# Designed miniproteins, single chains, continued (2), part 107

Each design is a single chain, and the fold is of that chain. pLDDT is the mean over its residues in the fold that is shown.

## One batch from the design tools (miniprotein)

Design m7711
Fold by ESMFold2-Fast:
Structure m7711 (fold): chain A 73 residues (1-73)
Amino acid sequence: MSNREKADELEKRIKAGDPNAVEEAAKFIAELLKEGGFVVRPGQARGVVPLAFEEPLPEEAREKIAELLEKLL
């Protein structure tokens, strides 16, 4: 599965209210950053989350993903 297809599936699941999709999205973004050799500094996670998805996610979901992402990095 391509990274775009994975992002689209996660976006759909988050919008449908799947609680597991938020945690999976954080892990997906962490893996993309690791593969790209990017280092996320404190406070940057919120800015990174929107870049992984084509359409805006609900604010509450974005905040929760960012919090989980900072704990994974």
Scores: mean pLDDT 73

Design m7712
Fold by ESMFold2-Fast:
Structure m7712 (fold): chain A 85 residues (1-85)
Amino acid sequence: MRYVGTVDFEDRESLEIAEKAARKLKEKGLLERIEVDYEENRITFEATKDMEEAKKALAQIVAEVERAGGKVRSVSLEEIEEELP
């Protein structure tokens, strides 16, 4: 199983706050990958742990942005099954 979280932001400053928060979570081993799209003001991350840990990571990123006065446009979290070969 893979869990992919995507957060869209109203502005670049909110995205930069989210990137910093996500990077800290990756350093703690809570996220596997982080991708930042500055043109779309979007951050995408992947977790290979359970869904609950993925939801916690997503909630922490959103909370950090909101606490800093940033604005989140949309949030999604998708479970992707790895196909058996």
Scores: mean pLDDT 78

Design m7713
Fold by ESMFold2-Fast:
Structure m7713 (fold): chain A 87 residues (1-87)
Amino acid sequence: MKVEVTLTDKNGNSTTITMELKDLVEALVKAGLIEEALKVIRAAREGQKSLTLNLSDEEGRKLSAALEELTGKKVPEVISKVELTFL
């Protein structure tokens, strides 16, 4: 299944990426965000339309690096908020 992912930093800079749910989960796991990955999987299984994750600066840097490696797309260096729409 696909998700639309909006990544926002503390300054209000945002990037939106459409990706496979499995790839988002892989990026979260690679970033060490295991609880966040489980929340995403649970929300998708429960048929939720959207989910918001709030990240610390350290978590946001790790997720940024993982997403850029996986997608090849530029994202905010320190992600503070991840807004998901399940497609």
Scores: mean pLDDT 87

Design m7714
Fold by ESMFold2-Fast:
Structure m7714 (fold): chain A 85 residues (1-85)
Amino acid sequence: SRRILTFKASVPAPEGLKLPQPVSRALTPEEAAELLRKLSEKYGNPKFLEIAEKVEKTDATGVGVSYYVNDDGQLTTTVSLVVPD
């Protein structure tokens, strides 16, 4: 079996927002942590750095990252860690 750990960070969608490129494959924990550090720099939300630290400390076999803008104009980033059960 597998367990999925999910983390979310939301920021107001800035005017003229260009969405980050969608990730169509599972990332390694190292790739995901680097991506999250870059998102922290781009959006200024310290929660991305907290999630990056958790990703690096987790024995995940894969990491998914997805983005959506909700009806309230919030950009939500969802990070899912696949952890052996």
Scores: mean pLDDT 75

Design m7715
Fold by ESMFold2-Fast:
Structure m7715 (fold): chain A 63 residues (1-63)
Amino acid sequence: MKLSEEELEEEINLALLDMIVGIGLATGDPEGAIELLEKYAKRNPELREDAERAIEYLKQRMA
């Protein structure tokens, strides 16, 4: 398997979103994680849909 630089960056960015979710839950600061995900999505429009799903997941865990 050989990923292009763009494909590798996509994978790294998706892993970073998962890491933000995990840290927010582990530290008990899901609100901070949501704020960070919103800022990330705003700066990286190609990841907006994935970031919105991560935010929704965190909101469901808070309710």
Scores: mean pLDDT 77

Design m7716
Fold by ESMFold2-Fast:
Structure m7716 (fold): chain A 61 residues (1-61)
Amino acid sequence: MGVGERLARLLEQLLTDPEKLAAASAAIREAIAKEGIDLSTPEGRRRYQELALRVLEEVVA
């Protein structure tokens, strides 16, 4: 399964749990700031997807 497909399934699960969705959003925002990820670049977007996948997997667990 591709990163995008995995991310979509995790987001679907989180949409049924607004508390976990809020926690994941906060964690992703903090991690983006800490890692200095620039979402305006293709490389930054790839790093964001990898980071978001890791955070969402931990929150959903």
Scores: mean pLDDT 76

Design m7717
Fold by ESMFold2-Fast:
Structure m7717 (fold): chain A 78 residues (1-78)
Amino acid sequence: SMKELVKKFAELYKKDPEGVIDHLAEWVKKEYGLEIPRKALESLVKKIVEAVEAGDYDTAVSLASPFESAIRELVEKA
């Protein structure tokens, strides 16, 4: 489920925050040809993690859904 995916994503971010941001940046560049400012990705990921920690899974899933494929790749590699 997306809820379980965002929970695992939050745990991965706590373990390796730089690796998570690097993976998302490379994924966005590969899929969309876009260079997103690193600070914007960091802000987004922090909001997802904060929502998970608050038990607000609806917000976490909503914020994470555009990156579902990238997040699944991270979780499956861990």
Scores: mean pLDDT 85

Design m7718
Fold by ESMFold2-Fast:
Structure m7718 (fold): chain A 80 residues (1-80)
Amino acid sequence: GSSNTTVIKGLEDLLSFVKSNPLLTIDDIIKLLESIVSKSNNLDLSTAELLFETLLKISEAKDIEEAISILETLIAELKS
């Protein structure tokens, strides 16, 4: 397994957690995503750049539904 596989699993777990906990804030999602990134070693540069761009997009999200959509898109891109 690669660090990218670990990131994908972390993101899938995060997405499931967010969908199960509707009281989470955008700030909570950002902190959880930062934790996933910080635990990932030897990330492909393209994957790392995509994760940083996703953090920025989530920080600008108007609601949790938009943040969920952004996370789903990221997971789909990383699995392609």
Scores: mean pLDDT 80

Design m7719
Fold by ESMFold2-Fast:
Structure m7719 (fold): chain A 84 residues (1-84)
Amino acid sequence: SALDAELDAVGRRIEALVGDYEARLAAAKTPEEAAAVAAELLEGVEALLAEVKEKYPDDDFLISAVERARDVLAASAARRVAAV
């Protein structure tokens, strides 16, 4: 269905953002650089959430899925920045 295709597309976009974050975090040499990379990941996820809300405002399932991904990624990024 179109909804399943959009969920898959959103999942692939989150995977790409996480992949970019992992590569850039591996190159970070300071806690400040790691924090900047984490902030860019979260900006990317927030932009995706805004796009999903604009395109599919009544799709509570898709919106909630992206919001959960944002919360999980924010918590993960905070832990990884603290570990640098």
Scores: mean pLDDT 80

Design m7720
Fold by ESMFold2-Fast:
Structure m7720 (fold): chain A 101 residues (1-101)
Amino acid sequence: SEKEKIKEITIKITNKLLDGLDKAQSVDEFVELLRKAFKEFIEEVKKNNITNIDLAIGALRALAQTALAYASEKFTPEEVARLQAEIDRILDEAIEELKKL
């Protein structure tokens, strides 16, 4: 099912992202890892001909929230606030790209 495929894609990308985020030394490096993960997610959705875009958007939102929670363990409150703004922008851009599929 598309639900199972989205779950598989999400788990794979989340695990890779969190491993990369653990090694990230700066906010800018964290942001670049997030951009790459979101781009890879959209490419996987496209490659697998996923039609349930609302479910894909839901999974992407959950991934963004997980990344922000992870950042809160590693960075200062000021850095986390900046990261939240950047994540929100990247997420909005990715959602608009998904809607065009």
Scores: mean pLDDT 86

Design m7721
Fold by ESMFold2-Fast:
Structure m7721 (fold): chain A 69 residues (1-69)
Amino acid sequence: LSPTQAGWQATVDTATAQARALGVDVTPPSSYPVTITRALSAAGLSPKQVADIVTTALGQGAEATKKAS
């Protein structure tokens, strides 16, 4: 995987896991950051919950990018 692909996959996986921990199932989005934010909002999460999940997911994505580099 390219660093970008590895980072995005980790971001999607982390956001999906965090949403499930809050009792919300989301369909995993395609490879765009805008898509994941929309999916979380459409699933009924508050703006704060969406922001917290995205922040955590981006951190995991950055770590995966380093490992794939």
Scores: mean pLDDT 68

Design m7722
Fold by ESMFold2-Fast:
Parts: C-alpha cells; sequence; structure tokens
Structure m7722 (fold): chain A 89 residues (1-89)
C-alpha cells in the first residue's frame, strides 16, 4: 500500500527504536480508523489524511537536525490525528 511504502521510507531515516515507535503510532491510528465504524467515504478520507500526514512526517524526518525533536513532533501529530478520527465516531 502507499501508506506502507511511505512508512518504510520514514523508518529508513530513523534508528531501529524510533522506527519501531513510528510503526506502533501508525498501527494505533489504523486500528482507530477500523474501530470508529466510519462510512466507506469517511474511511477513505481518513486513510487519505493519514497518507498526507505521513508524507509531511517524511519531509520533517528528511529536514530535521534533532531526532528527539522530530519524535516529539511526530507523536504530537499522530495524537492529534488519532483524536480527530475518534471524534468522527
Amino acid sequence: SEIDAVVKEVESLLSPEQAAELRALVDRVLAAIEAADLTPEQRAQALAGLLAMLNWVLDLARTSSDPDQFMAEARAVFDRFLAQVESLA
């Protein structure tokens, strides 16, 4: 999938520990999308939003000079996205 491809690109720029954390964040959001009982249209929009967010995270990973700051920003963005998905249910 396009999501898995972008996640693998981000993981290639991170330490193994950071890559594992990123994968867990992605899996949590995907689980929330499945749990939210969304319409097919809402689910498609949520997945498109996740892909757009992952492309933003990829750009941040490529340009960030501070790995700890990058992880803090990634966690914050994933937490906000998760809250938005949960609010749709």
Scores: mean pLDDT 85

Design m7723
Fold by ESMFold2-Fast:
Structure m7723 (fold): chain A 73 residues (1-73)
Amino acid sequence: MSNEELLKLLSDPDPRVAAEALERLAEKVISSGDPRAAEVLRLKRAMYTAPNVEEAERYRRRLEAALREWAEA
């Protein structure tokens, strides 16, 4: 699946589809050796270890932004 297709799926109304797209894009950044891989990993961990839903959503949005910047570069 292309980066453009995955970016579209990040906005999918099905949260499972959106989560899968987020994971796939994160894996692409990490496997590519991009310098942003470390930040993507930190944001992903912060999202999963957040103390509440509101904090998790803030980290998710930051992760999405980082993934979009990478895909457009």
Scores: mean pLDDT 79

Design m7724
Fold by ESMFold2-Fast:
Structure m7724 (fold): chain A 100 residues (1-100)
Amino acid sequence: SRIEKLEEEFERLLERIVREASEEEREKAREILKERGLPEEYLPYVIAQLYLGPVIREGYEATLADLPLEEILERIRRVAEEVGLPEELVKLLLEEIERE
């Protein structure tokens, strides 16, 4: 189904984000795990949140400001690049947003 396809694509994006994460981002994620008392198996999800959290927030704020889609996509791209997402992952993220 379409939902299953989106879930698979999201899981693949998550795996790529975790694999491409810098040592600095991994250290930040481990500190967050310790602060929140979460087990090590949650590390991939915290890493993903470090990359996607700012992007999701920017997209939400831009949407609430009733900006044109082109400007929303540009702001999301800028924030994704600033948080250090690989160029290929930024492209996949923007393509997914444009499809919704």
Scores: mean pLDDT 68

Design m7725
Fold by ESMFold2-Fast:
Structure m7725 (fold): chain A 58 residues (1-58)
Amino acid sequence: MEAMEEAIRLAELLLQGKASEDSAITGVAIWLMRRYGLSVEEAMRKAREAVEKVKKEK
């Protein structure tokens, strides 16, 4: 829960900074890997979900 909330907030900040969706997903995934030790596949999956949630709220 907390990891996803932080991922969503980071995705929102990256998208507001005019990052592309691919750049936002990559940035969030790298952050998740470093902070929570997630695999590339799991981090990319959660990062994509976070970006989609940000897009849905807009």
Scores: mean pLDDT 79

Design m7726
Fold by ESMFold2-Fast:
Structure m7726 (fold): chain A 70 residues (1-70)
Amino acid sequence: SLPGAFKTTISKEKLDEASRRLARVAAEHPGDFDAIEAEVKELQEKGLIDKETADRIVNAIRRAREALAA
């Protein structure tokens, strides 16, 4: 069960750390969207980002991918 009581935007520091880790994965596995999405999922599981932040990042990546695929 998920109580929806208190919800706060992830702190800037945590978001920066998540972004840094994602950038590292992207640098080590360029063009590997599966690797990037796996990292996002791991960051969410570790509590560095919540599900809405994770969804937002994945959505942004997918939007960019669709634009590049056109």
Scores: mean pLDDT 71

Design m7727
Fold by ESMFold2-Fast:
Structure m7727 (fold): chain A 76 residues (1-76)
Amino acid sequence: MSEQEIRNKNYVLELIHRGWISDEVLAEILPKITNRDYGIFLTERALGKIKDYPPIPGLTVERALGLYNGELPIPA
């Protein structure tokens, strides 16, 4: 997995970890998240490698999946 793919996945996983994603969006996204992706996220977070990202109010399923899959750029 490329560094860019890890960065994109970790961005969405950090929003989930903070509880910033609605239950409706979570229900659609959780089946797409692999145990390996989540394990990498937890390791990178423990090592302090996760960037501090701003909250995204009203994050949709399409936007969250696009971010996770690397189809959309990570917001600043």
Scores: mean pLDDT 76

Design m7728
Fold by ESMFold2-Fast:
Structure m7728 (fold): chain A 71 residues (1-71)
Amino acid sequence: APSTEQQKAAVAAAKSAREVALKNGYDETTADQIAGEAARAVLDAGITDPEKGRQLGEEVAKKRIEEEKKA
């Protein structure tokens, strides 16, 4: 299982990514999917800092939204 600190960083990323998705007009289901992608990115990167996790979550959401707009 991820460490408690990694889990805190992942939660911070999920929250920030979800907020970005919702502000860009995505529904709750899509926002939750993007939040999950952000949380996984934090865990895969081994980030333990919630502040860095939040920043990465925003970046993941913005990148996903840009890719969806191109499709």
Scores: mean pLDDT 81

Design m7729
Fold by ESMFold2-Fast:
Structure m7729 (fold): chain A 63 residues (1-63)
Amino acid sequence: SEKAEEWYKKGLDALKAGNYEEAARWFRKVVMEYPDSPYYEEARKLLEEIVKKHPELAHLAAP
């Protein structure tokens, strides 16, 4: 889905800018809404890495 790629790229842009909560929210949207996309595995991995390094964002962890 083009939306999965768009949201994944928005997450990467936020991560590059140091906006970890925004990055986590974009990656979570990819994981929750597009689990069958080619971006699912990387979005989930990056979301887990963000949550591990920023425990205050644990509420954004994927189920």
Scores: mean pLDDT 87

Design m7730
Fold by ESMFold2-Fast:
Structure m7730 (fold): chain A 83 residues (1-83)
Amino acid sequence: GPLEEEARRLAERAIRDGREASELLKTSGDDIEEVNRGVGLALRAIGDAFQARLLGKKAGRPEIGEEAAEGLRKAGLPVEFPV
């Protein structure tokens, strides 16, 4: 349904943005513009992962949020949902 579709869309965007953020932050060195872009993408990815968790839970698909969190952790962004 619409909640599941939106949760999956947010999870997929979170994983993509998290990977891009991780690469920017690893390769930016002293480039403040690239660091700022990487930080912005990381913050959006974390927010999208939390939204994917909430919408996935409402849709009866809690695994969607967990997949987003796992994807971000694999990218080097530590995301743990509150218990």
Scores: mean pLDDT 84

Design m7731
Fold by ESMFold2-Fast:
Structure m7731 (fold): chain A 76 residues (1-76)
Amino acid sequence: KAAEIQRLQAEIERIRRRIEEMREEIKRLREELKKETDAARYAGLAIRIVGYEFEIELYERRIKRLEERIRELEAE
């Protein structure tokens, strides 16, 4: 039980680190977007930002599922 909770917590921490990395990339891309004057390059940067935002959303949903599993194990 405790060992399984620790493994799930470790997985959540790995996913959270990945989300932080992606959020940092989004910030960098948004800064590039502010300075971009070429329409095609602007569109490319915007698409990349949306892609990362979608990936973050999927990871956040996975974290919630893992947190629910931990809660169930703790309630046993």
Scores: mean pLDDT 84

Design m7732
Fold by ESMFold2-Fast:
Structure m7732 (fold): chain A 109 residues (1-109)
Amino acid sequence: MELDVEKLTPEEALRYLRELFEKILNKKITSEEDLDEAVEMLLKGADIARALHERTGDPLARRVAELLSEGITRVAQLRAEGKSFEEIQKELKKTVEEALREIDRLAAR
């Protein structure tokens, strides 16, 4: 389903980010295709967080976008180093858990 990130309210953006992160946390990484799908979800999350920051100026939304971008870079590095899918999945989980903490801080405002 094509998501128009520019039309999301802040509340809708935060809800969608949570749903996206839950999908990543529940995804089993057993193939290169699984990794590509997880990276695409992280990229979508970064786009949503960036759009939210552009509309609100909220530094926590910027922090979420930066965390996701760093996570994408780290996953690419681990893939290049030939790390196991289990190790890459642990890094993905860490990235998403850190991003969820920043979203919870945003929602508490």
Scores: mean pLDDT 80

Design m7733
Fold by ESMFold2-Fast:
Structure m7733 (fold): chain A 97 residues (1-97)
Amino acid sequence: MLEEIAKEFLKLALENPEKLEPYAKLLNTTPEELAKELADVISGKKPLTETLREVLSSILKLDPDEISSAEEAIEKFIEKNKLSDDPKEIAEAILNS
């Protein structure tokens, strides 16, 4: 599930870089590089650093203090927004939050 969500998110974020531009600017990086980092964190390939935790929680409209892992953040986001188990629907909801 998380790997499929990460793949769909990366695809959508690269097609819509303006959605990540405000966060990328704050981190002094590009939307494309941020999209790759977030996808790696969502899939569990990279650890959720404090900086990426704050970025991910902001994107998902969650409290960063309530998030211990990317998996927990995604699970809470799905429950809060009453989303289905469709990775594409979840990825679209994340990017359009």
Scores: mean pLDDT 82

Design m7734
Fold by ESMFold2-Fast:
Structure m7734 (fold): chain A 93 residues (1-93)
Amino acid sequence: SLDELLAIDNSLSPEQIALLEELLREASEHVENHDYEGALKELKKAVEELGIRNPEILELLKEVEELLKKGAPEEEIKRKLLELIFEIFKEFA
């Protein structure tokens, strides 16, 4: 299961695993509801609370912020948000 993989590979507590799952779930639900700013907010919270310092994840976070500021096409924003969600998931897999 995801909980077992995260606990073994990254020594995350059960509470940290639950937080990661909840934040990624909420971010994914925001994307499905076209609330891209809400999705970004949840992903920023995940990065901060889990202490993520991966340069690729931090760069994707900045790219999503810039796309939102520019009013980029929805499909481009959604693509980058899903990429960010996947990279955060992979960080702990």
Scores: mean pLDDT 78

Design m7735
Fold by ESMFold2-Fast:
Structure m7735 (fold): chain A 92 residues (1-92)
Amino acid sequence: SMFEEKVEKLKELAYKAGKNGGVLSPEELEEMEKLVEEVLKYIESKGDLEKLREVEIEVAVAFLRGRGESEEEIEEKLKALEESEEKLKAEE
């Protein structure tokens, strides 16, 4: 789908940013911002907050892989994030 293609492009840009020390060209930053807006607009139109969370995680993972973090390190970071969110939800 067009949505999945846009998410895949976001992941590619996130990976490149990770590999390049957080830096993208002005043109790549503009493309990333446009893709973020289009992805968010699609998710908002569907009211699917779980899909938003999935996309956020996938993009973050792509960035961390670009930085050269191991799959084990990435999994530990994702678990810590999930535990933090569960704690926040328990408070309200």
Scores: mean pLDDT 80

Design m7736
Fold by ESMFold2-Fast:
Structure m7736 (fold): chain A 82 residues (1-82)
Amino acid sequence: SLSSLSLAEQLYRQLLLLEEVRKLAEAGETPSGVTAEELRERLAEIEAEFEKNRSKLSPELLEALEEAKRRFEEEQRRKEAE
């Protein structure tokens, strides 16, 4: 369960980072040093990796993923409140 939590947290962190990068790319504002083509390729690669991992997720890992998501939402709300 502890190791499942760390894996879920890492997956969620990668998804959040990609979501930010994805929003920037959709706005036509790619980060310096990254081309739109490379960005699309990485997005597709990580989406495939997540989907592959999803099929291997145990009930414990699914619960850990929900817990990690909840903690991230709480962290975001706290930062917005500050």
Scores: mean pLDDT 61

Design m7737
Fold by ESMFold2-Fast:
Structure m7737 (fold): chain A 75 residues (1-75)
Amino acid sequence: MLKPTVSPDEMLELLKKMIEEALKRAPELSEEEKEELIEALRALREKYRKLYEETGNEKYKEMAELLDELIKKLE
């Protein structure tokens, strides 16, 4: 049994909730934990940019832009 793939619309809504939670928790993180989070977010941003290039789905571009803004706010 394969896990059902979530739609890009569902992924975008989940990502928005994750971003809100990450921003709320960011002040509680150590500098090392923040750096690890930023690197993970950069990797995720690259994945969504690649998905946009492969599919042309604007939702993946929006996800990558939201991640870019989150990274800038955490710096």
Scores: mean pLDDT 78

Design m7738
Fold by ESMFold2-Fast:
Structure m7738 (fold): chain A 92 residues (1-92)
Amino acid sequence: MAEKPTITQSPASITVKEGETVTLSDTATGGPVVSYEWYKLKDGIKTLLQRSTSSNSLTLTNLKPEDSATYYWKATDADGNVSYSNGTKLTV
C-alpha cells in the first residue's frame, strides 16, 4: 500500500538579518508529487506564496521583520493525497 508522501522540511527554525536572502527547500518521499505550494502563516493568516509543478524550493529575498513567520510546504500527489511539511519558523 503506497503511503501518502512524507515531507521533511529543514531547518525547523532559522534566524536571519534584515536584507538577507533565504532559500527553503525540501524533499517529499513516497508517491509522485504533481503540485508544490508554499505558504506563510503569520498571526493566524495563511498566505499562498508560490505554486509549482516542478520546484520544491522557496526563495525569500530582502527580508524584513514583517517576514518573520512560519513557512511550510504542501505537496499533492497524482492521486490527490495531500501532505504538509513540518514548517520552518523564520525570525528576521
Scores: mean pLDDT 72

Design m7739
Fold by ESMFold2-Fast:
Structure m7739 (fold): chain A 61 residues (1-61)
Amino acid sequence: EELKEEILSLVAEEQRPLIESYLNKITDPEVLEKILEYLKNKDYSKFREILLKIKETGSAK
């Protein structure tokens, strides 16, 4: 999906496999849009926070 591809294009190449594994656990497109917004705004703190939530819960609903 376009949102996942755009998010991956904004992260460092070395981080892409790890980030892609987290993105594949997200079923809610609103969460993907929020992640993209954080990356576009260079809000890396909120970006890391949402990824940690996904890691802990297996999803960010």
Scores: mean pLDDT 74

Design m7740
Fold by ESMFold2-Fast:
Structure m7740 (fold): chain A 72 residues (1-72)
Amino acid sequence: APSPMQQVDAVDADLAAKEKANEILSDEELKQYEAIAKQGAAQAKTLLELLHVISVGASLVLQRRRKERAEA
């Protein structure tokens, strides 16, 4: 079975692949993803670093979309 780290990487890869395919993930979906990662971080003290990577990734995507909307 894949490790928790490999599962996190797989989710991040799937998210990136959906963006490359121009399947627009809504800001709401990205916020839900970020919220789940933050909730998991509170429960998994020993895996906090891994969940932080997911949270940061989701936040960066949301920030990028705000910039794209400002430039559109």
Scores: mean pLDDT 66

Design m7741
Fold by ESMFold2-Fast:
Structure m7741 (fold): chain A 96 residues (1-96)
Amino acid sequence: AREAAIAAADAQHAADVTALRKESNDGQKKIIDEMKKKREEAVKLAEETGNQELRDKMIKEYSEEGKKKFEELKAQYNDGVAASTAARDAARAAIA
């Protein structure tokens, strides 16, 4: 039945989006954890050297790196969802 084939295409798209969302969420957590560790290392280095200006500079650089990684992760998620949506729509069109 054509209805079953359409349902299968929709189910595949839902599964793909769920997987992409999990990957994006896991990636966000990794970035947060990495930035937290780098901040802690910067604070420790500043305490060891007595250089608070170095700490502030390192934290700023790590913050900008983290923002870039978040933007790249968001772009990957959006591109993946768009590709899955296009594949579903093409599959539905081929069935109709």
Scores: mean pLDDT 84

Design m7742
Fold by ESMFold2-Fast:
Structure m7742 (fold): chain A 68 residues (1-68)
Amino acid sequence: SIDEIEREILAVVLEAHETNPEAYARMVEVAREKRPEYLEALEKGDEEKAREILEETLREMRRVKEEA
């Protein structure tokens, strides 16, 4: 669900904030770039698209963590 993916994103971001400030900064940039598309999908009631955007966001954040 969207709530589950949001919780996973929060967990990854909070861990990076505490352990890797450089990765955290990059994750904040990813979230900032993805936010408009996510909000637009929610506004249109496109739950599938909103979930896909969050899944992509989480995947990119996990990649940032692995590359750091």
Scores: mean pLDDT 83

Design m7743
Fold by ESMFold2-Fast:
Structure m7743 (fold): chain A 75 residues (1-75)
Amino acid sequence: ESAAQRARFLQGITRTLLELLDRETAGKAVLLASIARSDGKSLREIAQMVKDYVEKEAPEVAAEIAARLDALLAA
């Protein structure tokens, strides 16, 4: 994937997390995604790490976040 596609996906994740999670939890999830990106993880791997984190910390919105991340991966 291109650097532009990576940047767009990460912006989409950040927006989704900030809309559905409290500021502290969203911040931690965004930091997790940023570290995974720095480690060279694929967009699918980053999405899975974020899904796993949200399932643990905010299970009530985990399904909605998973659906939005899957839509971002398909775009």
Scores: mean pLDDT 82

Design m7744
Fold by ESMFold2-Fast:
Structure m7744 (fold): chain A 74 residues (1-74)
Amino acid sequence: SAEEEALLEELKERVREIAEEAKRNPSTLDEKLKEMGELSKEAAKKLSEELVEEFDRFVQGEALEMLEAAEAAK
């Protein structure tokens, strides 16, 4: 539905903000990955299966970029 798609975009925006913060401060990586996990749980409760799969793929991509940024900062 349009409401579920709007929620998906809101959750994606929150994930982007979390990822950007972790990239700026790699010491927060573990905390920010846990926050992303909580958003995935929220998505699973509120979104259709198809939209949950889309969100999970998005979160995995953002988490990978965070890990790569943390490695590059060493």
Scores: mean pLDDT 84

Design m7745
Fold by ESMFold2-Fast:
Structure m7745 (fold): chain A 68 residues (1-68)
Amino acid sequence: SLKKKIEELNKKREEFLKAFRDLVDAMIRQKKEPKEINKALKELAEKYRDEVPEFAESVLNVIDKAEK
């Protein structure tokens, strides 16, 4: 039970990281402004908050610090 739950959590983390990398790469290629990129990344992290809350919150904190 626990081992299966850890494997499922790791898969969700990998999906989140891949989605983040793909989004950043696409927006940079489209020459989007940093504010637009940060907004899109925050929206993506919010979508993953229920599945990987601690990791999503950590990412949101890094983005918030980068904006200041």
Scores: mean pLDDT 76

Design m7746
Fold by ESMFold2-Fast:
Structure m7746 (fold): chain A 83 residues (1-83)
Amino acid sequence: MIEVREEDLDRLEEIVKDLVAEAKKNGEATFEVVAETEQLARLFVAMLHEEAARAGLIAESTIEGNTVTVKLMTKEVYQKKLE
């Protein structure tokens, strides 16, 4: 579980990049993020989807209040799940 606060805006970008890199390295990654506010949670999701798109990854996210559950996967892993 990752906890993020408004004061951590700079760290959010690094966290997003690290998670995208981990998913790219391992083929998939699932993580849960608890944000200080719903607005911060939505900002995190937006940044994550942008970085995932740049990396050619598929991103699925669910926001429940201040909690974000995100699943990142490579196109290859996604295709295997369709088998």
Scores: mean pLDDT 78

